Designed miniproteins, single chains, continued (2). Designs and how they scored, part 27

Each design is a single chain, and the fold is of that chain. pLDDT is the mean over its residues in the fold that is shown.

## One batch from the design tools (miniprotein)

Design m4961
Fold by ESMFold2-Fast:
Structure m4961 (fold): chain A 55 residues (1-55)
Amino acid sequence: MSEDEIVEEAVKLGLELLKQGKSPEEAIRTAALYARDKGASNEAIARAAKQVLDA
């Protein structure tokens, strides 16, 4: 899995949580933890978190 694919999946996860009524903080945290667990760099984790925040 490429780092760009990890970011994309993390963002999708965060957006699904927002649709389920979870707080932005919970959605961002979950997306960041997912990306980290998949081996993403700190920069990629930050990109995923920013994309969820900007949604």
Scores: mean pLDDT 82

Design m4962
Fold by ESMFold2-Fast:
Structure m4962 (fold): chain A 59 residues (1-59)
Amino acid sequence: SAAAARQAQLAATRAQIREDGLKVTGEMGKKMKEDGDKAQEEAISKANELRARYEAAVA
């Protein structure tokens, strides 16, 4: 029926919008993770530097 065809087309349109949305949020998520990983590596590096300085001072 015409109603069934219209419902199928609406479902397809909704699926496409969802797919496009997931693609955009996926790209944002990847960048946020990369920025977070970099910040964590820098924090670990600084902690190791401070530890080495402390150990040198008490030696």
Scores: mean pLDDT 78

Design m4963
Fold by ESMFold2-Fast:
Structure m4963 (fold): chain A 64 residues (1-64)
Amino acid sequence: MSIKEQMLEEGKKLLEENRDASREEQIKLFQEFAKKLMEVLSLTETGQLMQELGDYLAELRAEQ
């Protein structure tokens, strides 16, 4: 698994573990994860993963 794929899985798991958290808390977690991504991925890859995680977060919210 590439580092990009590993980070996507970690991000999804983080959002799943915090699905019952407030919207404000979810946004903070999302922002902190973006900082982590920028340390290990290119700017383009970070942007792509953040878009995918944003879509996933929207899906999790739709399930509740």
Scores: mean pLDDT 77

Design m4964
Fold by ESMFold2-Fast:
Structure m4964 (fold): chain A 62 residues (1-62)
Amino acid sequence: SLIEEAKEILSKDPNNPEVQGEVLSRLLKKLKEELEKKGLLTPEQKKKLDEIIENAVKTMLE
């Protein structure tokens, strides 16, 4: 599950911004996949969500 995956990643170093960014990125990607499978996202919304995920990762690494 997403919760188990997040716990495993966070167990490495929960206070590390890079680790936090990895968890956030994974959760957002899985959310996108689930929304796409259920037909809840338009192609435009999918693209926007991808940009948000990329920006979140960049911000955590910079």
Scores: mean pLDDT 71

Design m4965
Fold by ESMFold2-Fast:
Structure m4965 (fold): chain A 61 residues (1-61)
Amino acid sequence: SLADSVAKMIYKAAKEKGLSEEETLKIAERTAQAMVDAGLITPEEAERLLKKVKELIEKDK
């Protein structure tokens, strides 16, 4: 899905830049909100995007 693809892209970019878990989540939240505001995804899909980013962070611990 678009939400899953964007979540993976955010996570990859954050890892390459050496961002913290907190910084990564803030970027994901801002990106998801911007996508909802632009009509690209629904609020429900935004929640799925955030959940996916959190899952990717936890898997790499």
Scores: mean pLDDT 84

Design m4966
Fold by ESMFold2-Fast:
Structure m4966 (fold): chain A 69 residues (1-69)
Amino acid sequence: MSKEELWEEVDRALVAMQAAVTRIAAKRLGNEELAKKADEVIDRIFSGEDLEKVRAEVDALNAELDALA
């Protein structure tokens, strides 16, 4: 396995963890719509969607979460 493939797996896991944290926070705030969006992004991360695309979507969800605080 190349170093590039290994680092992509690590980055993908980190993005998935960030999305999971966002989902937990959204559920605690009672925002079921934001939590559902986070679940959909997590599914796409594990489906092998482009890493930069899913990272941008997680960043967008975090911006929505911050706007609620």
Scores: mean pLDDT 80

Design m4968
Fold by ESMFold2-Fast:
Structure m4968 (fold): chain A 89 residues (1-89)
Amino acid sequence: SMEEKAKKLRDIATKFANELGALARERGDPALVEDARRLMKTIAEVDESDVEKLKEALKNYIDELIQRYKDDPEVVSLAKKAKEEIDKI
């Protein structure tokens, strides 16, 4: 169902935000903490009934992170993993 797909997308994004937040705290990186919070805000701003819009918003944000953190293999690895999981929905 669309509701189950939206839940899976939110679960994937929440897990990714938590992984980014944990990495940011380990590194003492406040900018990466804010990037994790922005991911959660992106999820909150999309209507639950619009699965394709939620999927597109998440993938666009993840692509932005990959571009901004291109020289950070750990962040890029987490982002690519999240994008792969989203593409399975």
Scores: mean pLDDT 84

Design m4969
Fold by ESMFold2-Fast:
Structure m4969 (fold): chain A 64 residues (1-64)
Amino acid sequence: PRKVAVVAGETREDAERRGRELVEKNGADDYVALPGASGEEAEALGRRIAEEEGAAVGVYMATL
């Protein structure tokens, strides 16, 4: 089982910082940083990952 954080941010550094924080503080196994993406784009990708791996895995979504 995996928990993946999908994070949007204005810059690569911003998105990566937020993703790392979710891994460290909320027990996510991994993160995907989407620099320059909208929150809607991050949410759409998060839903796709959850659907592919099944509801039991869980996906965290953080939007700007």
Scores: mean pLDDT 66

Design m4970
Fold by ESMFold2-Fast:
Structure m4970 (fold): chain A 60 residues (1-60)
Amino acid sequence: SEEFIAKLKAGDPEALEKLREDSRRAAEGMGKALGLDEEQKERLAEMLYEIELDVIKRMK
């Protein structure tokens, strides 16, 4: 958890890819429940990714 956050702050490509995949999985679940199409789910995934990075910045 703390190690993952430190890697994200450092811009580690593997950590950023993992965060994107985690965000996509969350968007798939929420999007299916809300009846979103593929484009809308991808947009939601990007928004979740950006929100999580912003939260990490605020933790400092």
Scores: mean pLDDT 81

Design m4971
Fold by ESMFold2-Fast:
Structure m4971 (fold): chain A 58 residues (1-58)
Amino acid sequence: GPLDTPPAPRTIPELTPQQVAEVARLVKEGWTPEEIAERFGSPAAGELARDVRAILAA
């Protein structure tokens, strides 16, 4: 099984603090997490956008 392979944690987040701020702004402007993920070319951006959207909806 995959236990034969040493664990390989993610090295560096694909998003910088500036990109995080931009994602939050785009979510506030009505962009969807899916559109943001495609625009940045990163699922991490979409996941962050989803979290921001949930906070704004609360």
Scores: mean pLDDT 70

Design m4972
Fold by ESMFold2-Fast:
Structure m4972 (fold): chain A 62 residues (1-62)
Amino acid sequence: SLLEQLREALEAGDFETAAALARELVAQGRRSEAEKVVLEHLTRQSSEYIRSAAPVIAALRA
């Protein structure tokens, strides 16, 4: 459910919500699952879009 919400937020470009969901997944010990979802999404995007997703990437590093 959190992974699906993370995917939905990323597809909507809602990086604040995506970052919050990524932090929650990391707190639950599910960092690798969250990282996989984020990387899968970002590999389909432009470099400009990836720069906009910086808050989500920072959340995964916490």
Scores: mean pLDDT 80

Design m4973
Fold by ESMFold2-Fast:
Structure m4973 (fold): chain A 68 residues (1-68)
Amino acid sequence: QLEEEIEILKKELEKNPNNGAALGQLAKLYAELKKYDEAIKYYEKVLKLAPDSESAKEELEKIKKEKE
């Protein structure tokens, strides 16, 4: 259940705000729910922590195209 996974990831980020893996996973879950604005915000957080992350850049571009 996606909502339960989101809650778990939010709790993880409460303990470790700079956990890039949790931020990226949360962005993916929001994208699956078609909550593209939330997905974009979390991918942008990933890029603040890892500006050279090609995977985060590619996923962000895909989400932006989906929103058009």
Scores: mean pLDDT 80

Design m4974
Fold by ESMFold2-Fast:
Structure m4974 (fold): chain A 75 residues (1-75)
Amino acid sequence: MVDKAVEAARRLGGPEVAEKLREIIEYYLSKGYDEKTAVLAAASYLVSEGLITPEQAKEIARAAGVDEEDAERAL
C-alpha cells in the first residue's frame, strides 16, 4: 500500500509531494493507524494544504489499493 501510494504521488505531484506523503503516512502508522487509514489521512492532508487536487488524492488512494467507495467517502 504505502510504496504504491508514494509512487503515484511522485507521478502526479513530483518527488517533493511523494516525500511529504511518505512522512505523513509514517507519522500515522507510528500512532497505530492501519495502512489504509494512514494513506487516506495523508492524501486528505495534502489536499487541505493545496499541494494536490482531490482528484489526484483519489488516484493515489486507488493506486494504493483503497476501494473506490472508501476513497470517495474520505477524499
Scores: mean pLDDT 84

Design m4975
Fold by ESMFold2-Fast:
Structure m4975 (fold): chain A 65 residues (1-65)
Amino acid sequence: SKNTELVSKALKELGLDPKEVSFNPNTLKGVGVTDEEITELGIKIGKGGKTDLELAKRIYELQKQ
């Protein structure tokens, strides 16, 4: 999906390894990322923090381009 490509791009641009950091799924869903897309990308689900907010902001910026 278009979102899977945008999330992959955002992760690479921020230098984030989806398997090494934990992300709050609700923060990602707030920018339109689905549970299926989170699973496909292999994103580690957890409590989240500053990194999930930065990822969500970058995804949102890419969606506006």
Scores: mean pLDDT 76

Design m4976
Fold by ESMFold2-Fast:
Structure m4976 (fold): chain A 80 residues (1-80)
Amino acid sequence: SEEELKKRIEQLKKDLSNTDAEIGEVKARIAELEAQLKADPTNREVERELGFAQVVLGLLEAARDTQRWIIEELEKRLKE
């Protein structure tokens, strides 16, 4: 039970690390797109790609928050 819970937490922390890596990649892409749009404010393709990247970032951040919440809840149960 405690050992199984620790293994579950370890797996979730690995999944969280993967989500954090994806968030980092999307944030880097957003920065590139923002720089491109600043250079050419009329570029509708860049504007659209930026919009999609921002939606993807929002979804990944929501997933990260959910993963963090689950980990914290499981860690509380492990300490009680």
Scores: mean pLDDT 89

Design m4977
Fold by ESMFold2-Fast:
Structure m4977 (fold): chain A 64 residues (1-64)
Amino acid sequence: MDEEVLEKEIEASLLLMKASIYKLAGDYAGAAEYYEKAAEALEELDPEEAAELRKLAEEYKKKA
């Protein structure tokens, strides 16, 4: 298995967890930041998922 791909997937998962924590705390600016970082981590591996995460980041920026 490609270790670089696995590392990026783990990184994205941790960033998504952070985004969820900020969202639950009502910190929408923080949630948006971490959704954007997760999208960046997935950009080369799954551009479609990255695009959806960027949409979520934009939505949370509007709530902040």
Scores: mean pLDDT 81

Design m4978
Fold by ESMFold2-Fast:
Structure m4978 (fold): chain A 58 residues (1-58)
Amino acid sequence: SLEEAKELAAKGAILQLEGKYEEAGKIGEEAVKGLSDEEADEAVAYGIQEADKVYAKK
């Protein structure tokens, strides 16, 4: 679902910020597999915003 995709995108974005690009790529592909292009863009944007919030607090 879109909600599950948003959570996976957030995890992937956090991994990418940590330099774990291979793990981030795998999770990102899994997040968007069943989505339309618009839904995939929404999930990715949400993930980036959530990762930024987590890193701003740490």
Scores: mean pLDDT 75

Design m4979
Fold by ESMFold2-Fast:
Structure m4979 (fold): chain A 71 residues (1-71)
Amino acid sequence: SEYLEKLKELEKKIQEAVEKKEYDEAIKLLEEAKEVIKKAAEAGELSEEEAEAGIARLDGAIEQLEKLKEE
């Protein structure tokens, strides 16, 4: 699946951005990953439950990175 391959690529880029403390870039990549999850669910490659769980996890990560930016 092109969507699942893109998600794996985004995961690597997100981890690299976080390690470099590039939090704005990491948040942007997390938002892109949410959109890819939505498209994968729409294409039937993820269940709605899997997509919802994935998006919730990414939203939690975004919240944590936003807090790190304020410190």
Scores: mean pLDDT 85

Design m4980
Fold by ESMFold2-Fast:
Formats: C-alpha cells, sequence, structure tokens
Structure m4980 (fold): chain A 67 residues (1-67)
C-alpha cells in the first residue's frame, strides 16, 4: 500500500533527476512487492518515463526486467 506508492514516487523522481542507479533500485523493489501483471505494469511505466526523459540506458535495463 503506502510502501508501493512511496517506491513508485521515488522511482519517478530518480528518473526525472537522471539518477538511473536509484531508479533501478526502486523499480526492483516494486517488482518484488508486486505480483505478476502489476509488477510488469510498474516496470513498463518506469521504462516509459525513462524514455520520456531521454535515459536510453535506463529504459533498456527496465525493458530487460520486463522481459
Amino acid sequence: MKEIEELAKKAGEAIKNGDSKKALEYVKKLQKLLKGDDAKAAILSAKGQAEAYGDEELAKELAKLAE
């Protein structure tokens, strides 16, 4: 609940700030807390944000996590 919302917010802020390492850490924590399709949706959302901010390396790493 709160933990998932806080991690999603922190991941988004890290992506916006160009902190790719922190963004990946937060997304991986979200992946472990969420199940199945919800985990995949969170990863793909983060990937879209990384692409929007021009972080191609982060987007590629997130795509790898999503399969």
Scores: mean pLDDT 80

Design m4981
Fold by ESMFold2-Fast:
Structure m4981 (fold): chain A 88 residues (1-88)
Amino acid sequence: ELEEIQAKAKELLGKVQEKLKEAVELLEEGKEKEAAELAEKTYKEYEKELKELAEKAEKLDPKLAEALKKLIEDLKKFKELLKKKAEE
């Protein structure tokens, strides 16, 4: 069901982007610990679902699968960068 996989990917991308925007706004306010905490919660909440969706997409839409895998890695890196920034 390619269309359902694509629709779910769009939904998850939107939710992740909204949470990342909130984390950036917290950083702009100097709330580095709160930004790091939000990024970590976002990663924990969406990592499994994004991985499962990427696996389902791999044969039907390999480019989408790769984009989802990249999003997971980018989210992980963002979380770690914010954690390091909050600890400085």
Scores: mean pLDDT 82

Design m4982
Fold by ESMFold2-Fast:
Structure m4982 (fold): chain A 55 residues (1-55)
Amino acid sequence: QSPAALIAQLKAVLAAKYGAAAADAAAAIAAALLAAGVSAKTAATAAANAVAAAA
């Protein structure tokens, strides 16, 4: 699966659980990690954990 598809799925799931602002924050974190060379799976997991910890 593509990194973009993982971020889209992450955003959709988190929007349903925590609202659009939290989903946007998670997508931004995942995008920043991907830009830094982190794998899509690791980036998505880290972004989800960061948002859950902040909620």
Scores: mean pLDDT 78

Design m4983
Fold by ESMFold2-Fast:
Structure m4983 (fold): chain A 86 residues (1-86)
Amino acid sequence: AEELVKEAEEYKKAGKNNEAAKLYIQAGGILRNEEKYEEALELYKKAYEIGDKELQAKALKGMGLSYLLLGKFEEAEKYFKEAEKL
């Protein structure tokens, strides 16, 4: 996950925001599988801030699933609903 985050930060510095967002989403998925839900949320948030609409929807779904796994059901519902609007 850390190697993907490093690569994402380099793409972001180069102005390649969609490439950076894809790597943040991938790293977030790895951290979520490792039950590191708060760290996964931070990476999905970074992807949301810089990605296009498709990547924003993927990031919001990742946030929703991470909140669901943390037992934060109201937050999970909010993020899933926002993803469906994109």
Scores: mean pLDDT 85

Design m4984
Fold by ESMFold2-Fast:
Structure m4984 (fold): chain A 65 residues (1-65)
Amino acid sequence: MVNIREEAEKTAREALEAGASPEEATEIVAKKVAPLLVQAGMSPEAAEKLARKEAAEIVERLLRE
């Protein structure tokens, strides 16, 4: 979990620095994280839902800094 979150934060920061909107950054992070959660044993539907939730929380946090 921790390593996946670190990778998600890095991806979100890079997307935002490149000029992506919050919605675009969230989608990029979710697409990056969902396959990693599937590899960890989650169903594709559960992985997508969790990845999208985590991506949104990370992007929101970075926008507040």
Scores: mean pLDDT 79

Design m4985
Fold by ESMFold2-Fast:
Structure m4985 (fold): chain A 56 residues (1-56)
Amino acid sequence: ADPSAEETARNTAIVKVHNKYTKDKTLDEQDEISRKIAELYRAGKTVEEIEKELKK
């Protein structure tokens, strides 16, 4: 099924956040960040809430 415009925008924003916080990180750190993003995304957190958690 085609994602809604809101889902597409959210997915695009999440990819940008992932790239921002994984830049110049080790593979292990990138995997941990990816896992955390996926968990928060499945929990229905907003992009802003996910980014706030990654800043800690």
Scores: mean pLDDT 76

Design m4986
Fold by ESMFold2-Fast:
Structure m4986 (fold): chain A 86 residues (1-86)
Amino acid sequence: MEELIKEAEEYEKKAEDYVKQGNYRQAGLYFAKAGNLYEQAGEYEKISEAYRKAADAFAQVPGSEAFANALREKADILEKKAEEKK
């Protein structure tokens, strides 16, 4: 579990570096990879945050608007699922 979280954090940092470089396509891919690792680790709050960041990055890439919307919807579903667990 800890190894998955650490790897996800490394992917988020790499994605943030790509955002600073204006490479939104790579940023979106690495934020999505981080979200997938957080999903495997069961870190629901981190999953939704990572997928929202991925969606924001892909929204800057022409032709990726539908994919960005799908990632936002997935984040919203996972956030609601985490809330219903209490």
Scores: mean pLDDT 80

Design m4987
Fold by ESMFold2-Fast:
Structure m4987 (fold): chain A 67 residues (1-67)
Amino acid sequence: MEEKIREAEREVMRLAQQASPEDRKLAFKAVEAIREGKLDEAKEYAEKITNPQVREAVKKLIELAEK
């Protein structure tokens, strides 16, 4: 569902704004990769994120995009 994916994207961006500049950059790259259908690249970016809340939000977004 596009709306649910969009809501998950907003949550990732919201959490990323509270994180380090490095985690914010990785979260933005992951979201861009998801939009381009590059889910494997998005997973790689998610694994590099050190903030657990941002990492889990990105992983949830990837799961929604895979459906």
Scores: mean pLDDT 81

Design m4989
Fold by ESMFold2-Fast:
Structure m4989 (fold): chain A 78 residues (1-78)
Amino acid sequence: KAKELIEKGMEAYQEKDYDTAIKLLEEAYKIALEEKDYESAAKALGLLAWIYENVYKDEKKAEELFEKAMEYEEKAKK
C-alpha cells in the first residue's frame, strides 16, 4: 500500500504534477509509519527531499527530509 503510493507519486513526478507527487509521497510516508515499514518510510522521505531540493530549491527542507530518511534506513536494519 505504501509502495503503491510511492509508485503513483513517482508517476505524478514524471508528469510534472509536483503537487500530486508530494501529496502521494506524504501519504505513503504516513502509511509506512503506521505499518512500521521503515524501508518505505525512508524511500518516501528521500523522494520528497529530492523534489524539494530539485524542483522547489528548498535546500533546508530537503536536508531535514534527508536526515529523517537516514534515521528510518537505520531503523529498517535488523
Scores: mean pLDDT 83

Design m4990
Fold by ESMFold2-Fast:
Structure m4990 (fold): chain A 63 residues (1-63)
Amino acid sequence: MEENLERLKEKAKELGLSDETIENILQSVRDHGWFSEEDVERIVKMIEQGLADGAALRAARAA
């Protein structure tokens, strides 16, 4: 379980997410009990999609 969360954290850092964003994701994972490798992989995919979408919305988020 902890290994999967650590892997998620490392992947999120590799994708360039801020520590605050990573902490929010980890909190959501803990709240929902998403500790399986499949859950972590799904979350990583969501982060990758969010970054692609976030590029279009960066100005609104950065302000």
Scores: mean pLDDT 69

Design m4991
Fold by ESMFold2-Fast:
Structure m4991 (fold): chain A 95 residues (1-95)
Amino acid sequence: SLEEMKAEIDEKFEKYFKEIEQRVKDLIAKGYSLEEIKAYAEGLVDQHYLELKVWAAENAPDEYIPELMKYIDEKYKELREKVLKFTEEQYNKAK
């Protein structure tokens, strides 16, 4: 169903966030600047966003695609905001 595909999108975004959290912590520990870490993390968010749009196009019935793409766009915005906030908070805690 459409709702089951949205739930799968939610699970994929949660997995992506956890992976980015760990990578951010690793880069902070290695002494990278806040700007370098933010740029790298944004790159990961953008890559996952593209991967998820491709996944939806390949796996969803045509009738679900417009709504799923809109949902992915909304979740991408949320992930980007969470990642930037997390990165700044973790960087500030480490200093």
Scores: mean pLDDT 88

Design m4992
Fold by ESMFold2-Fast:
Structure m4992 (fold): chain A 76 residues (1-76)
Amino acid sequence: MEEELKKLREKAEEYEAKAREAHDAKDYRKAAEYTRKAGEYAAKIAALYSEEDAKEILERAEALAEELLAKAEAAA
């Protein structure tokens, strides 16, 4: 269980990293897609374990999505 939770967290972090990389490449569509996938892993953690286990990841994914959206709008 602890190992499975860790893997889900690692996947969420992986997608957060990919979202940032896509944003740096000015590919805001991919950045948004990767941010959404990170959020999906956070939701899966909440469903399988607890909302508390997912809260930190959800907050990071939401903050990243908001930041990327703001930058995409500024670039448009």
Scores: mean pLDDT 75

Design m4993
Fold by ESMFold2-Fast:
Structure m4993 (fold): chain A 68 residues (1-68)
Amino acid sequence: EREKRREELVKEITELLRQAQNTDDPEELRKIIERLDELAERARREGDEITEGVAEISRGVVRTVLRK
């Protein structure tokens, strides 16, 4: 079901964001960005535009943390 699938993806995105907030290691932040990119592509393949957008925005947030 799309709703449950979206909840699972959003939960994983949220956990990655929490990991990004709890680390200042550039290598870990880079891995988190790669994982978020993978989740965005998976959401896109499933036609879930909302989850794709959430993953893309989250990736941008983590990139901002990495640059700082």
Scores: mean pLDDT 77

Design m4994
Fold by ESMFold2-Fast:
Structure m4994 (fold): chain A 56 residues (1-56)
Amino acid sequence: EEAEELIKEAEKLIETSTNAYAKKLARKAIILAKKGELEKAKEILEKAKKIEEEAA
């Protein structure tokens, strides 16, 4: 369930973002979430969100 939430948020960021680096980080978060590394996935996703906010 938590992994699914992280994947959903990351996918939404990939769809809405115009920043290539933010998209890369979101994709990494999806991979980590699928592997069960939820803590790392959260950290990377938060970093991607911050980059997206700065680019907007």
Scores: mean pLDDT 78

Design m4995
Fold by ESMFold2-Fast:
Structure m4995 (fold): chain A 65 residues (1-65)
Amino acid sequence: SAEDHFAEGRRLFAEGRYEEAIRHYGEAIRLDPDYAEAYENLGRALEALGHTGGAAIYRRKAAEL
């Protein structure tokens, strides 16, 4: 489920495994395109990797949901 992918993404993020967290947040968004928290956390993972432009796009999308 989208919730299961989101939870796994959060676990991976807490472990510093940001690329893997992004994949799970992306799957959560694919399953539930209105999942604001998944967009926000995907943006945070992108920021952790130094992808500030990508992060800004996803965080803006979260704010619009």
Scores: mean pLDDT 88

Design m4998
Fold by ESMFold2-Fast:
Structure m4998 (fold): chain A 70 residues (1-70)
Amino acid sequence: LSERELAILRELGNGPRSARELAEALGLSVPTVRRHLQRLEARGLVERNPLSGRYYLSRKGLELMREIAE
């Protein structure tokens, strides 16, 4: 995982976020955040709520963040 992908996962640890909210929180462009979110979804670390469009940590993502919190 890149440092940017780890920063996205940390933000999602605080609750579900849109790509726009993540971009604002991290000082990144929305297209940049969307590329990282696509990679994280492909790895099974984040999921998207189809009704709200917001991203959230999967169980696997939560387990990874707990593991690297040391």
Scores: mean pLDDT 85

Design m4999
Fold by ESMFold2-Fast:
Structure m4999 (fold): chain A 99 residues (1-99)
Amino acid sequence: NEIEEIVERAREILEEMFGEEFPLYEISEEELEEWARELLRYTALPPSEEAIRIGAAAALMAYKLYKEKYSPEEARELALQIGALVAERAERRERERRE
């Protein structure tokens, strides 16, 4: 369950960075790919495929949460910004683990 591992890692980083509890939900591979493509526009560094997928999962989770109280457009922009921060954090953790 590659996707489940990615979602769990995204949730852990989100909780560490923002102190908010983000609900786990089932994410399709198609949804991850779509958000990963969009997320690449928001990342300052070229993240690994794993890091960008973690960021995409975080963005989707944030979008689901914020869609309840923000407009869809506002929730999406906020989610992508959060996803980019999570992707950068995941990439940093991967680099630290390799050393």
Scores: mean pLDDT 75

